Designed miniproteins, single chains. Designs and how they scored, part 78

Each design is a single chain, and the fold is of that chain. pLDDT is the mean over its residues in the fold that is shown.

## One batch from the design tools (miniprotein)

Design m2883
Fold by ESMFold2-Fast:
Structure m2883 (fold): chain A 69 residues (1-69)
Amino acid sequence: SNVEQAALVAAMGALRAGLSLDQARKVYDFVLNNPNATEEQIEDFLISLGLSKEQAREIARLVVKVLSL
């Protein structure tokens, strides 16, 4: 499903940005459980885990694009 694809993209982005495997799993679960999350909500969640605003924004934009497929 596009939700599972978006969750995977989010988790991979989080790992690329330097989050731990456990944190990436939290990102994956967040997207799966919140398929209607806004770009801002995804961005804020990623920032709460330790990503910079620019890293979080870039990942959130891509995730929302995948969710819209």
Scores: mean pLDDT 89

Design m2884
Fold by ESMFold2-Fast:
Parts: sequence; structure tokens; C-alpha cells
Structure m2884 (fold): chain A 55 residues (1-55)
Amino acid sequence: SLLDKLTEEQRKIFEEAMKILGVESEEELAKVDPNGDGVPAIEILAKYLNIDLKE
């Protein structure tokens, strides 16, 4: 899965991105990943970080 391709540092960035984007709860996360497999959410957030939080 996409999560398995992330390093520990990238996982930490993901957690910070969730906080910055205001996704602080499981309910908010479900809005970007209703299937619950984590892949779409990670992909969306990674692209968002590249655009919004630098490269």
C-alpha cells in the first residue's frame, strides 16, 4: 500500500499535515477517505503538502 512506501519521517509529516489541514478527528479523515484504506487520503495529502507546505 502507499502507507508502506512512506518513511517514518514522512509519516510524521502526514500527522502534522492532518493537524494543519484541521483534520483532527477520525470523522474528518473519513471525509477524504470514506473507504478507510488510507491510500486516497495519503495521496491527496501528499499532493496538498507539495503545493501548500512547500516541496
Scores: mean pLDDT 56

Design m2885
Fold by ESMFold2-Fast:
Formats: sequence, structure tokens, C-alpha cells
Structure m2885 (fold): chain A 62 residues (1-62)
Amino acid sequence: SRVRELEEAARRAEEAAKENLEKSEKSDERKSASYYSAASINLAGAEVNRELAEREREEEER
């Protein structure tokens, strides 16, 4: 199911964001900013995939 694929993509992006936030907190100032930026990108990607999954779910329920 496309809905399931999008939900799995969102979950993977959320996990990647968590890992990058943890690395940001444990890293020096130089690396911290880089990991934080990566986490922000991962979270944005997760949100897009969740919105797409909701739209696909609506189409499947029609």
C-alpha cells in the first residue's frame, strides 16, 4: 500500500531526526550545528510524507 510506504518513510525520517539530535547534543559546536540542520531536514521530510499518506488514505476510503 502506498499509504504504508509513506508512513514507513515518515517513521524512518523521524528516527533519523532523533539520531541527529542526539549526535548534535553530544558533539562539539562545529558538528552540533551540522547535525541539527540534518535533523530539521529529516523532520520536514517526515511531515511531507505524513501529509501525503493522509491524502492517499482519503482517496482509498472514497
Scores: mean pLDDT 82

Design m2886
Fold by ESMFold2-Fast:
Structure m2886 (fold): chain A 114 residues (1-114)
Amino acid sequence: SSMMEKIIATVEAMLKAETNPEVKALLGKVLEIIKNSKSMEEFIERLAALIVEALKANPDNITLKGAIAELLAAIAEHLSPEERAALGRVLVAAAEAAGLADFAAMVASTLGPA
């Protein structure tokens, strides 16, 4: 779909500009998820799981947290309002289940309706 192609182009551009190895690794995994997801629903679920796993493994990494916020904002620009709301709900639920309350609040502010 043209939307998935735009998300791929956006993440590839971010990856090419990135110098931080942990952020590069995250962006590379996001590209793998986009290319291997069969639906938008699968993409959203796999993206949320990856982000929560990365944050749990790196709780004090401010650079990674900032890069994740930027990534979510960039992806959200290519999503419909309904898809953006779905991403927000899945991320908030996964973050709350993982004990990531601050991240759940950030997701609500970033992906909430304008």
Scores: mean pLDDT 84

Design m2887
Fold by ESMFold2-Fast:
Structure m2887 (fold): chain A 89 residues (1-89)
Amino acid sequence: MAFEELLKRQEAVPEEAKKAALEIAKLLDTGKMSSRAVALAVAGLLALTVLGDAERAAELFREAVELTELSEETRRRIEELIERVLELS
């Protein structure tokens, strides 16, 4: 039951949204991430790709950004990608 529900949610997530989420993770990795920021970024990827929960993924990625030393340009690009994940889902 629970596993079948997860598979249905995974199928609902567009590949473009998954690519945007992966790009967010790559951009975060260019900054100085705390261990908590790494955990939040991984949780964000899993929320989107496993749970199909774009809103929760966006929340987790934004928390990871707050805990990562990033340039203003990279922070802006990540926020644009988060909005894209929400648009596509």
Scores: mean pLDDT 80

Design m2888
Fold by ESMFold2-Fast:
Structure m2888 (fold): chain A 73 residues (1-73)
Amino acid sequence: SEEKEKKLYEEMLKALEEALKEKSKEEVLKILEETLKKLGESVGEGLASSLKVEDLDLEELKKKMKELLAKEK
């Protein structure tokens, strides 16, 4: 459901913000890999394939997820 997808996006954003403050970029990438796997299983391949680790821009990723959260009412 959309509510479940929104919850996953919120958890991912929270984990990203926390990790960026307290952890190295390498540790942040590991957290993102785990979160993307969970999103792929719950939300589908579309989002997961657009957020590949090798071309990951953390600022663009945060912006994209914030925009997705803002669109959902």
Scores: mean pLDDT 58

Design m2889
Fold by ESMFold2-Fast:
Structure m2889 (fold): chain A 91 residues (1-91)
Amino acid sequence: SELREFARELLAKAAQAIVDEAEKRGLPVDDIRITLESYDEENKTLTIRVEARSQEALDLAIEVVKKAFEELAKKYNRPDLKVEIEGRLVP
């Protein structure tokens, strides 16, 4: 599925960007998890789950995922695609 391949590239791009940004800010990368929760091909929507142990890490990860999505959607000329980001704090 084209949407599944887009999701795979998005997660890889976001993961790398989170590592780079967390290193710059001195945040532990192990405190952040991003996963593809679902993809809806009919509504062209990707749901990405972001989990972190601190509010700072959660906010960073959400911003990075959103930016990575916008950059990839522009790169592939896919203004029809949508992303929903579900953020949660974990112990």
Scores: mean pLDDT 84

Design m2890
Fold by ESMFold2-Fast:
Structure m2890 (fold): chain A 115 residues (1-115)
Amino acid sequence: MEYTDLKDKLLEIARSSGEVGIETLKENGASEEKIEEAERIKKEIIEALKNAKTKEEIDKLVEEWAERAYEKQIALLKKAGNEKGIRNVEIGYEKAKKSLYATAAGSTTALTTLA
């Protein structure tokens, strides 16, 4: 894929996925402070993508976001004693890692929802 097309697609994914996460927080009655934090995370993800100069930089960013999202989700599920949820997240991440776009979408949604 052309680098410009890849970057533009990831920016679209980050914007839409971040919005889904923020809307999920609002629907669940999250505090104003949590919504502001989710907006900050969305902005940081978008700015990092805009500033990336190479495909390798994008791959590292998406991998870092995926790791952060995974760790936060697993920690919350462990605290809740939800072992089925832990298995579902592990399966989801294993499947998503086969696609850069799926990983970026899932990680952005999770990081904004878990703000």
Scores: mean pLDDT 84

Design m2891
Fold by ESMFold2-Fast:
Structure m2891 (fold): chain A 84 residues (1-84)
Amino acid sequence: SAEAFVNRGNLRFNLGDYIGAAQDYSEAIKLNPENAAELYYQRGKAHEKGGNLHGAVADYKKALELKPDFKEARDELEKANEKL
């Protein structure tokens, strides 16, 4: 289920496995793309922590596309863009 991928992704993120976390969030997004704003945000955080700033920016933009009032995604997007 999407929830199982989210739970494993969150565990991997907390353990510092950012690549594995991003992969699990990607699987969760595939299973429930219409409600995936928070998952794009979490995958963006995983990409940023893993050093993939371009991937992080793309995911934060997608989170805002799905949820325009997502303040946390907007704030992280602004910070990530300053580093590019």
Scores: mean pLDDT 88

Design m2892
Fold by ESMFold2-Fast:
Structure m2892 (fold): chain A 61 residues (1-61)
Amino acid sequence: EEFEKLLEESREKYADLHRWIAEKLREVGFEFAYELWKEGKIDESLLTPEELARLKAREAA
């Protein structure tokens, strides 16, 4: 599919960034983590500083 081709091209071009994002999403499941965090059910100490920053940015949107 077209989006998968773009994902592969983006992965090659920004390998380090995509690897980091994939690891974080794989570890926690970002959308699920965001929902739990917003409800105050997830301890911020269980999150990396980068993931916590992403959650706060998501809330600000």
Scores: mean pLDDT 63

Design m2893
Fold by ESMFold2-Fast:
Structure m2893 (fold): chain A 82 residues (1-82)
Amino acid sequence: LTEEARKLLEEAKEKLKKAKELLEKAKKEKDPIKYAGLALLGIGYATEAYLLAKKALELAKKAKDEETAKEAEEIIEEAGKL
């Protein structure tokens, strides 16, 4: 249970990192089509990070793993702000 929550949290962190990188690239892009593509892909990764982190949070709460639950909540907040 704790191992499963941790694995989902690591996947969420990876997706969030990709989302941030793509959205930063989008900000620097002058071509509207390329901007749209980067922004949509970035939002997609942010959405995946949010969903994975929510699932990790649920599993962490069931396992009474407060550390993993706290990390999952942080990922949820960051993904939600993107």
Scores: mean pLDDT 82

Design m2894
Fold by ESMFold2-Fast:
Structure m2894 (fold): chain A 66 residues (1-66)
Amino acid sequence: SYAAALEEAYEGVRERVEELAREAEEAGLSEEEQIEVLERIAELLGLPELAAEIRKLVEEKKEKAE
């Protein structure tokens, strides 16, 4: 199924996005800069749903840090 294959691909991308966010944080980028970079990448890929997932992951990390 296309939907199942797409969801599995999204799961893999989701893990990589989480790793990239952590690496960007360790590289000294602000959380705002991390969100902007990741959202722009998702937009360039034509995946607005991925941009929403990126925002959600960053928001969850902010709430856990506070």
Scores: mean pLDDT 65

Design m2896
Fold by ESMFold2-Fast:
Order: structure tokens, then sequence, then C-alpha cells
Structure m2896 (fold): chain A 67 residues (1-67)
């Protein structure tokens, strides 16, 4: 559901802001599997590149669009 996607995005943002990239990646793989594969793949690729700040910005913008 949209509410589950919002919660998943909020949890991923929080994990990244706390420096827990592994937890964020786990959550993004669940989003990729169940909600938005294209969007989740972009966020995962940013994290693989070490672009944590860009990943957070991307997730926050998506969250803003959903609310």
Amino acid sequence: SKEELIKGLENAIKALEEGDVATALSGLHEIKKHFDPEFATKAIELLRAGDVEKAIELLKEKLKELK
C-alpha cells in the first residue's frame, strides 16, 4: 500500500541519517521487490556509489511527492 511505501521510505531515510547503510539497503530492496523497482534501483545505485547525501535527497523528494 501507499502507507507501507511511505513507512519504508521514512525508515530508509532514518537509517541513512544514522549511518546504517546496510539497514537502508535492506529496506530499499524490499521497496524494489514490492513497490517501485525503478525508483528503488536508483537509490540503491547511489548508495553503491557512496553518494549517501544524494540518496537521502532522492528518498525525501519521493516521500514529499507521496504525501
Scores: mean pLDDT 85

Design m2897
Fold by ESMFold2-Fast:
Structure m2897 (fold): chain A 106 residues (1-106)
Amino acid sequence: SAAELALRAAELAREAALLALKNAETLEGINLAIAAAIRAIGAEFLARLAKETGDPRLALEAARDALSAAELALKAAEIAGDEEGKRLAEEAKRLAEEAIRLAEEE
């Protein structure tokens, strides 16, 4: 479902953000990684709520927040030179985009 994909995207974005934070050597990288992690946590909360309630609007909001988190995590990973974090962020972005598409079809 859209909510399940949004949850997985948010979880991967959070993992990518934490890896980027661990590898961060600049204040810009640290700030982007923290912003990504906070947004991913919010997206995870909304995705779980969407699963519990069946509300497609919450699923769409969670997917959009997960996409935003993935984009921030990708930027942070690129600055940190974190190839694993970059891969996770790119997968999170793909899943979030798929979740948005499914939520809009519901």
Scores: mean pLDDT 89

Design m2898
Fold by ESMFold2-Fast:
Structure m2898 (fold): chain A 81 residues (1-81)
Amino acid sequence: MASREEIEREIDLVFLTLKAMNAAEEGNVEEVKRILEQARALPGVTDEDVARIYRIAADAARKAGHTEVAKFLEELAKELE
């Protein structure tokens, strides 16, 4: 079973993902980047994890009508994969 610290880290990643989605829905690229830098600072977070969050945020931005923001976030995800 995962340790308490591992579980808390997973919970933190979920909250950061939700925050990134909200920022992307508002078209706030700088806030999305700030949230992803917080995710990168968590021990054990990989570039693949960060790229996945960028893709989730890009989808949220696109659904909100922020097509240019979505394209930019997808580009950032590709650079990490």
Scores: mean pLDDT 79

Design m2899
Fold by ESMFold2-Fast:
Structure m2899 (fold): chain A 66 residues (1-66)
Amino acid sequence: SSEAMEVDPEELRRILLENGVPEEVAEKVVEEAEKAKELTPEGIKKIAIKNGVSEEVAEKIAEAYA
């Protein structure tokens, strides 16, 4: 069991933008992450991929929070 992590929305948005994710997509990922019942690195990866982030970039972002 992994404990839910606290994610700063501005930090997550910044990491997404620094990895080449478009601002509109980064905003959607951050919004969905804030609404998640349990936020884990794998959860962030799934949300990012769902919103059009490449698997490679989504994995790098998830690893930053692991």
Scores: mean pLDDT 75

Design m2900
Fold by ESMFold2-Fast:
Structure m2900 (fold): chain A 70 residues (1-70)
Amino acid sequence: MAKVTVFRPGEVASARITEENGKTVVELLDEDGTVIARVEANDDASLAAGIRKAVELAKEGKTGTFEVTP
């Protein structure tokens, strides 16, 4: 399961990857380097699903916190 938080509408241009307490955290940034979404997951399938969902939601202008399964 991935936790996806979309902070603002936008198109993803880059990603910043970090690790927090054994979880992979990906921050998705727009072309100006502004963080528009955050994805937290503990496995690769959940991470991939979460990133895909975050990109779609941000592009559609849907903000909030979502739980995503593979």
Scores: mean pLDDT 82

Design m2901
Fold by ESMFold2-Fast:
Structure m2901 (fold): chain A 71 residues (1-71)
Amino acid sequence: MEEIKKQLRDTLIDIYGLTEEQAEEVVEKLTPFLKEYQERAKAARSQDELGEIGAEFVKKFNEVVEEVKKK
């Protein structure tokens, strides 16, 4: 979990150009969704189901990044 949060924060800063403060806010807002999606991924029975879970997370990620950038 913590290692995933670090990778996410580093990506937000290096790739998306967010400040450290903005990246931390995005990670905190995404943390409950990360837990939810990890549990759903563990329960996934197929690659297709796992792909759908990943796509939902990517959509949520983009929404949160846009919200933080607009502030």
Scores: mean pLDDT 77

Design m2902
Fold by ESMFold2-Fast:
Structure m2902 (fold): chain A 76 residues (1-76)
Amino acid sequence: MSEIEPLVKALTDPDEKVRLAAAGRLGLLGDPAAIEPLAKIVETGDRLQRLAAELALREIGGPAAEAALRKALSAR
């Protein structure tokens, strides 16, 4: 709920450790609102950000997360 908006914003934080922690927490939370922001990180992030966002999308699961992950991976 309120926790997800700060975590989504933290995905683009200037501190890499904050970004990685946010991706992990969003995956554990499983909120579908995180799918689109995480997919963008899979497409555009560095190696660690991409791995963290990919793992988070897999943790969220479901058709929307799976489709978003496949699309982001194909865009590389």
Scores: mean pLDDT 79

Design m2903
Fold by ESMFold2-Fast:
Structure m2903 (fold): chain A 86 residues (1-86)
Amino acid sequence: EREELLEKTREANELARQAAELLGQALIELGSPEQGRKRKESLLRRVEEENERNLELAKKDPEAGLMRSIRLAVELSRELAQAIAE
């Protein structure tokens, strides 16, 4: 079960990365391409760092790490939905 929670954490991390990539692309399309590219780079770097921290946390505290990864993915998905809505 510990390994299953770690796998779920990796899945949540991948969803967060995907949401961040789509959000970054939406920012490029909806705004200034130059500013959007810089925001996308900053966003992806932040998500990669948080994903790594969450995965390391999940190795020591599987529930805490998984919950942090899920919350990040949910937050980014909400931001993506908001960006494409208007």
Scores: mean pLDDT 84

Design m2904
Fold by ESMFold2-Fast:
Structure m2904 (fold): chain A 59 residues (1-59)
Amino acid sequence: LTPLQQAILRLLLERGALSQREIAEALGVSQSTVSRHLRALEAQGLVRRTAAGRWVPAG
């Protein structure tokens, strides 16, 4: 995992379900950057999107 992907996973494990915007604000990065990394993490089965549009750890 890249350092930013590790930071996203840590944030979700510590704070729970977060939107893409909330992750971007917490980490001081653009929503486009977060979106790219969330897609990579989702493809690896590490995060998933809930019905509410929030992201959570998946495994």
Scores: mean pLDDT 85

Design m2905
Fold by ESMFold2-Fast:
Structure m2905 (fold): chain A 77 residues (1-77)
Amino acid sequence: SDDEKIDELIEKLAEEKKKYDEAVAAGDEESAKKYAAKINEILEKIDELAKERGYLSDEQAEKILKVFAPDIEIELP
């Protein structure tokens, strides 16, 4: 279902964000850029599916916010 697809994308988003954070902490700019690009791709897919179903659930929105809460202090490229 579209709901299951969005949930799977949110899990992938969390995994790529973890890799991004590790790259940033290590000062690995090239890896950080690579993982940021993957994060953006996943977000675009979530946005497309959410638009097709007309709405993200509050639970799904909260999960996405939890992934990016630290990034409010540092902007993703």
Scores: mean pLDDT 75

Design m2906
Fold by ESMFold2-Fast:
Structure m2906 (fold): chain A 85 residues (1-85)
Amino acid sequence: STEEKLKQAQELVAEANDLENGAGANKSKAAVKYNEAGKIYEELGKYNEAAEAYEKAANIFESLGMKAQAIGARILANKAKEKAA
């Protein structure tokens, strides 16, 4: 359901927020969780929330030198912003 998906996205963001201040492995997990939350928000038409989640993922991937994943997340963030406009 829409409510179950929204809760899943919110839980992923909360988990990612807790992990983003940890060591590199936890930062990587945070980025993945933000990216997953972004996809769920996008499915729900919540494009502003999707863009924010993808941006957080991109920034973390950049900080870890994960260039391909950072670029991918940045593209998704920009597409979500275009849909939110």
Scores: mean pLDDT 88

Design m2907
Fold by ESMFold2-Fast:
Structure m2907 (fold): chain A 65 residues (1-65)
Amino acid sequence: SMELEEEKKKKIEEARKLAEKYKEDPEVYLKFAEAIQLLRIDPEKGIEKYKEAKEYAKKKEEEKK
């Protein structure tokens, strides 16, 4: 599970940076904050939540067109 631990740490750092980027959008910010929490407790589920948060952010950007 060394690979899972490395992926977890990487995704937490990525999610933290994206949460900071989207801090002015509370819905997007909370999605990334939830992903960070899940990554700490359940890395597999956390990775899926991180993917969901990224897709949600993409959808929000598309709505601004």
Scores: mean pLDDT 80

Design m2908
Fold by ESMFold2-Fast:
Structure m2908 (fold): chain A 89 residues (1-89)
Amino acid sequence: MELAEKLIEEGKRAESEGDKKTAAIQYVKAGQKYYLAGDYERAVEAFERAIELDPDYAEAWINLGVAYEKLGDKEKAAEYYKLAKEVGP
């Protein structure tokens, strides 16, 4: 499986090529790897990058909520879950 740092590098590469959707997908994958490793701060950072590139990416908003719950910020988690419902089906 790919390391989180490798996924971040692939995301940066996609950004440099103007492919914001591919970059957002790579950043979400990186954030998920950081989350599984218990690095919730880096997970949040990666998911925030994904949202910045593709704000309609509902999965990234959901993952931000989950990561903020792990950081103890239940209020932010609830806000991000609500935003995910507004942009997703």
Scores: mean pLDDT 84

Design m2909
Fold by ESMFold2-Fast:
Structure m2909 (fold): chain A 75 residues (1-75)
Amino acid sequence: MEEEIKKYEERLKKDPNDAEAWLNLAKALMKQGKYEEAMEYANKAAEIYLKEKGKVNLEGIIPLEVEFLKSVVLK
């Protein structure tokens, strides 16, 4: 898990607009229980996907992340 975070951090150092890396970092942080940081990174990925004007399929990605964060915040 720690190695996965470092891998995606290195990807972001090379390309800070790598939405996939932001999303994977958010998922790794959720697995560690760092939900506030995970939400921040998931929002960053969503911003990049929206900026690309739908070049990626957002329906499966954004709704799933939102549902997860909603369930955690609402307990």
Scores: mean pLDDT 66

Design m2910
Fold by ESMFold2-Fast:
Structure m2910 (fold): chain A 117 residues (1-117)
Amino acid sequence: SLEEIRKLIDELEKLAEEVKDKHPVIANFLREVVEILRRYFEEGLPKDEAIAELSRVAQRLGDELDRLGFPEKVKELFTKAVQALFKALTSDDPEEQIKYLKEFIELVKKMIEELDK
C-alpha cells in the first residue's frame, strides 16, 4: 500500500538523520533518495524522470566512494542497494516495490555497519 511505502521512506529519512554526523556522505545520499521517492510515489513525478535523477545521485555517490577510498565490501553493498532501489522504481506492483525498498534499507544498514567497524 502507499501507506507502507510512506513508512519506508520515513524510515530512510530517520536513518539519514541518525548517521549525518558520522557518515555525512551516506546521509546526503539518503536525503536525495528520499526526495526522489516522495516525488515519485506521492507527487506524480514520471518514472523515467525518477530513474534518471536516481541514476545521477547513485553515480555521484559511487564516484565519491571511490575518491574517498571506501572499502570494497561497502562498494559491493552500495551496488546491491542501488540495484534494489532501481527494481523498486521499475516495478508497477506495490508488493514488489515494498519488497525492494525494504531490501534497499537493509543493504544501507549493512553498509553503515561495515563503516562502523
Scores: mean pLDDT 89

Design m2911
Fold by ESMFold2-Fast:
Structure m2911 (fold): chain A 61 residues (1-61)
Amino acid sequence: DLLAQVEAAARAAEARLAAGDLAGAIEELRRLAELAAQLPEGGEAGVATAEAARRRLEALA
């Protein structure tokens, strides 16, 4: 459930970037980072996803 929401947010961010909607992409990346932070401890995928989202936000700032 939560992992599916993280994946959906990641896809939405990529779609926004492809469409040239930078503001929308930033909103989706922020949502992605918040959702990824809620994944249970020991979730290596969640940690990697949160790191990737933070790096993308920094690159867009």
Scores: mean pLDDT 71

Design m2912
Fold by ESMFold2-Fast:
Structure m2912 (fold): chain A 60 residues (1-60)
Amino acid sequence: MLKEAIELAKEAARIAVRNGISPEEAIKAAVELVKSTFDLSEEEEKEVEKAAREEVEKEL
């Protein structure tokens, strides 16, 4: 579950940034998508946000 959530968030954030969405909006959208798809704890949400942010930084 958590690994799948992280991979989904990374993919969503990467696609959003590549389509011209700002880094912060891409990260927010990816986290919200993952939260709507998976039941995550607060700690798991933080890990997902961190992974999405790191992926976005690689695209810049």
Scores: mean pLDDT 80

Design m2913
Fold by ESMFold2-Fast:
Structure m2913 (fold): chain A 70 residues (1-70)
Amino acid sequence: SNQEVADEVAEVLEKKYGVDGDKVKDVVLTMLRMGFSSEQIAEIVGAILEEQYGLDADEVRKLVLETLKS
């Protein structure tokens, strides 16, 4: 389900980077419900975490995309 996918992405990012998993889940779930592609979600999440946490957007994008395609 969209909720399970959003939970998995949030868990992976929280475990690796210590970001707020609940906020990541809300953002990813909203994008999934709006029909965004895996590529679009990965790009947007990468950009958000770069802006808010100073993370490498390319690294985050790759991890999110791999998680969404699993």
Scores: mean pLDDT 86

Design m2914
Fold by ESMFold2-Fast:
Structure m2914 (fold): chain A 85 residues (1-85)
Amino acid sequence: VEELIEEARKEFEELVKQALERAKATMSEKDQQRFEETLRSLKEWMEKVLEEVKNLPEDEAKKVIEETLQLIRISIEARLKELER
């Protein structure tokens, strides 16, 4: 479970890096700040999920982590598209 949590954090950090680079290239400074607030909220949600999965069997923890990361990716993409307009 600890390895899954570490991998999930690394994947999230990479998603954030990529998203921030794109935001920097495509958004105003004010929209970049709004986007950073969205990323902070997503990080808080992910950390809560990662804490909860510690109490689950590994197979269930994997599924919950994968679903959470997928929803985070979707949320990031939707917010980027919204603010890039």
Scores: mean pLDDT 81

Design m2915
Fold by ESMFold2-Fast:
Structure m2915 (fold): chain A 75 residues (1-75)
Amino acid sequence: MKRFAVVIVADPESIESVEKEALELAKRLGLEVLHVQRSNDIIVITVLGTEEQAKKLEEELRKTPGVKSVRVIEI
């Protein structure tokens, strides 16, 4: 398993719902959530899992209402 930083830029009005949905998606995909940090419009979620799980999370988050951009970085 690998560690990933999931960097989400959200609409400020949607940031709480985006964070909640991102955490629910990560858990459904089998990713272990290690850390969550929020600063203004940016949410950073550190997860542990496979590359396939991380890629699916990125794809699903791009479709999520209130998400402006998402990047997944292996750390």
Scores: mean pLDDT 86

Design m2916
Fold by ESMFold2-Fast:
Structure m2916 (fold): chain A 94 residues (1-94)
Amino acid sequence: NKLLEEGKKYFQKGGLLRNEGKFEEAIEYYEKAIELYEKIDSEEAKKNLALALTGLGLSYYLLEKYEEAIEAFKKALEIDPENEAAKKLLEYTL
């Protein structure tokens, strides 16, 4: 699936940018990944969507945008309730 592969590339770029402290640019790439994953009706895309939402939330958290971070983590948990990273990050943000 070309959309799934493209989404994964945007997700990876978001992670790299976040590691470089480029949080606003990381958000842009996570949002691009999310948009692609939302177009795919598969379990793998759903799991990747939750991971991208978690990365988005963490990027907002690092920018001290806690309300946006909480929204992203809650959305990740709606999609994947077993996402331990999103659960812990939500607890730390509350």
Scores: mean pLDDT 88

Design m2917
Fold by ESMFold2-Fast:
Structure m2917 (fold): chain A 61 residues (1-61)
Amino acid sequence: MSLEERLRARGLTLADVAARLGISPATVRKFLRGELTPSPETFRALLDVLGVPAEEIEVLD
């Protein structure tokens, strides 16, 4: 399941995720589309925002 689908399932918007990570909504969109590879720290923070445990790692592409 894609990160975008998980955002919808959690009732989160790109703006909500961007605010929690301290980045722009455009950057979040690029991560979700696989246009940018986040650092391990940013990816971990993204999973925390989505409520996904480290054992259930999603593929960005």
Scores: mean pLDDT 69

Design m2918
Fold by ESMFold2-Fast:
Structure m2918 (fold): chain A 69 residues (1-69)
Amino acid sequence: GPSKEELEKKEIEDIFEEAIETLKERKADPKKIEELEELLKKGEKKEVLIKKLDSIDPKVAKRVKELLD
């Protein structure tokens, strides 16, 4: 089966893909969304992804933190 690291990466990807969709619905800056998508594609640590998300939309970032905790 998948490794713990692979499962964690997939969970992070799924959560952040939903967050990105929410950002698009909330009309966040497309350039900032693209930067977040690039970080996610590179497999950056969740702390880096959360920090970037918080810089775009703190409300969405708070929800993501609650889902990861």
Scores: mean pLDDT 82

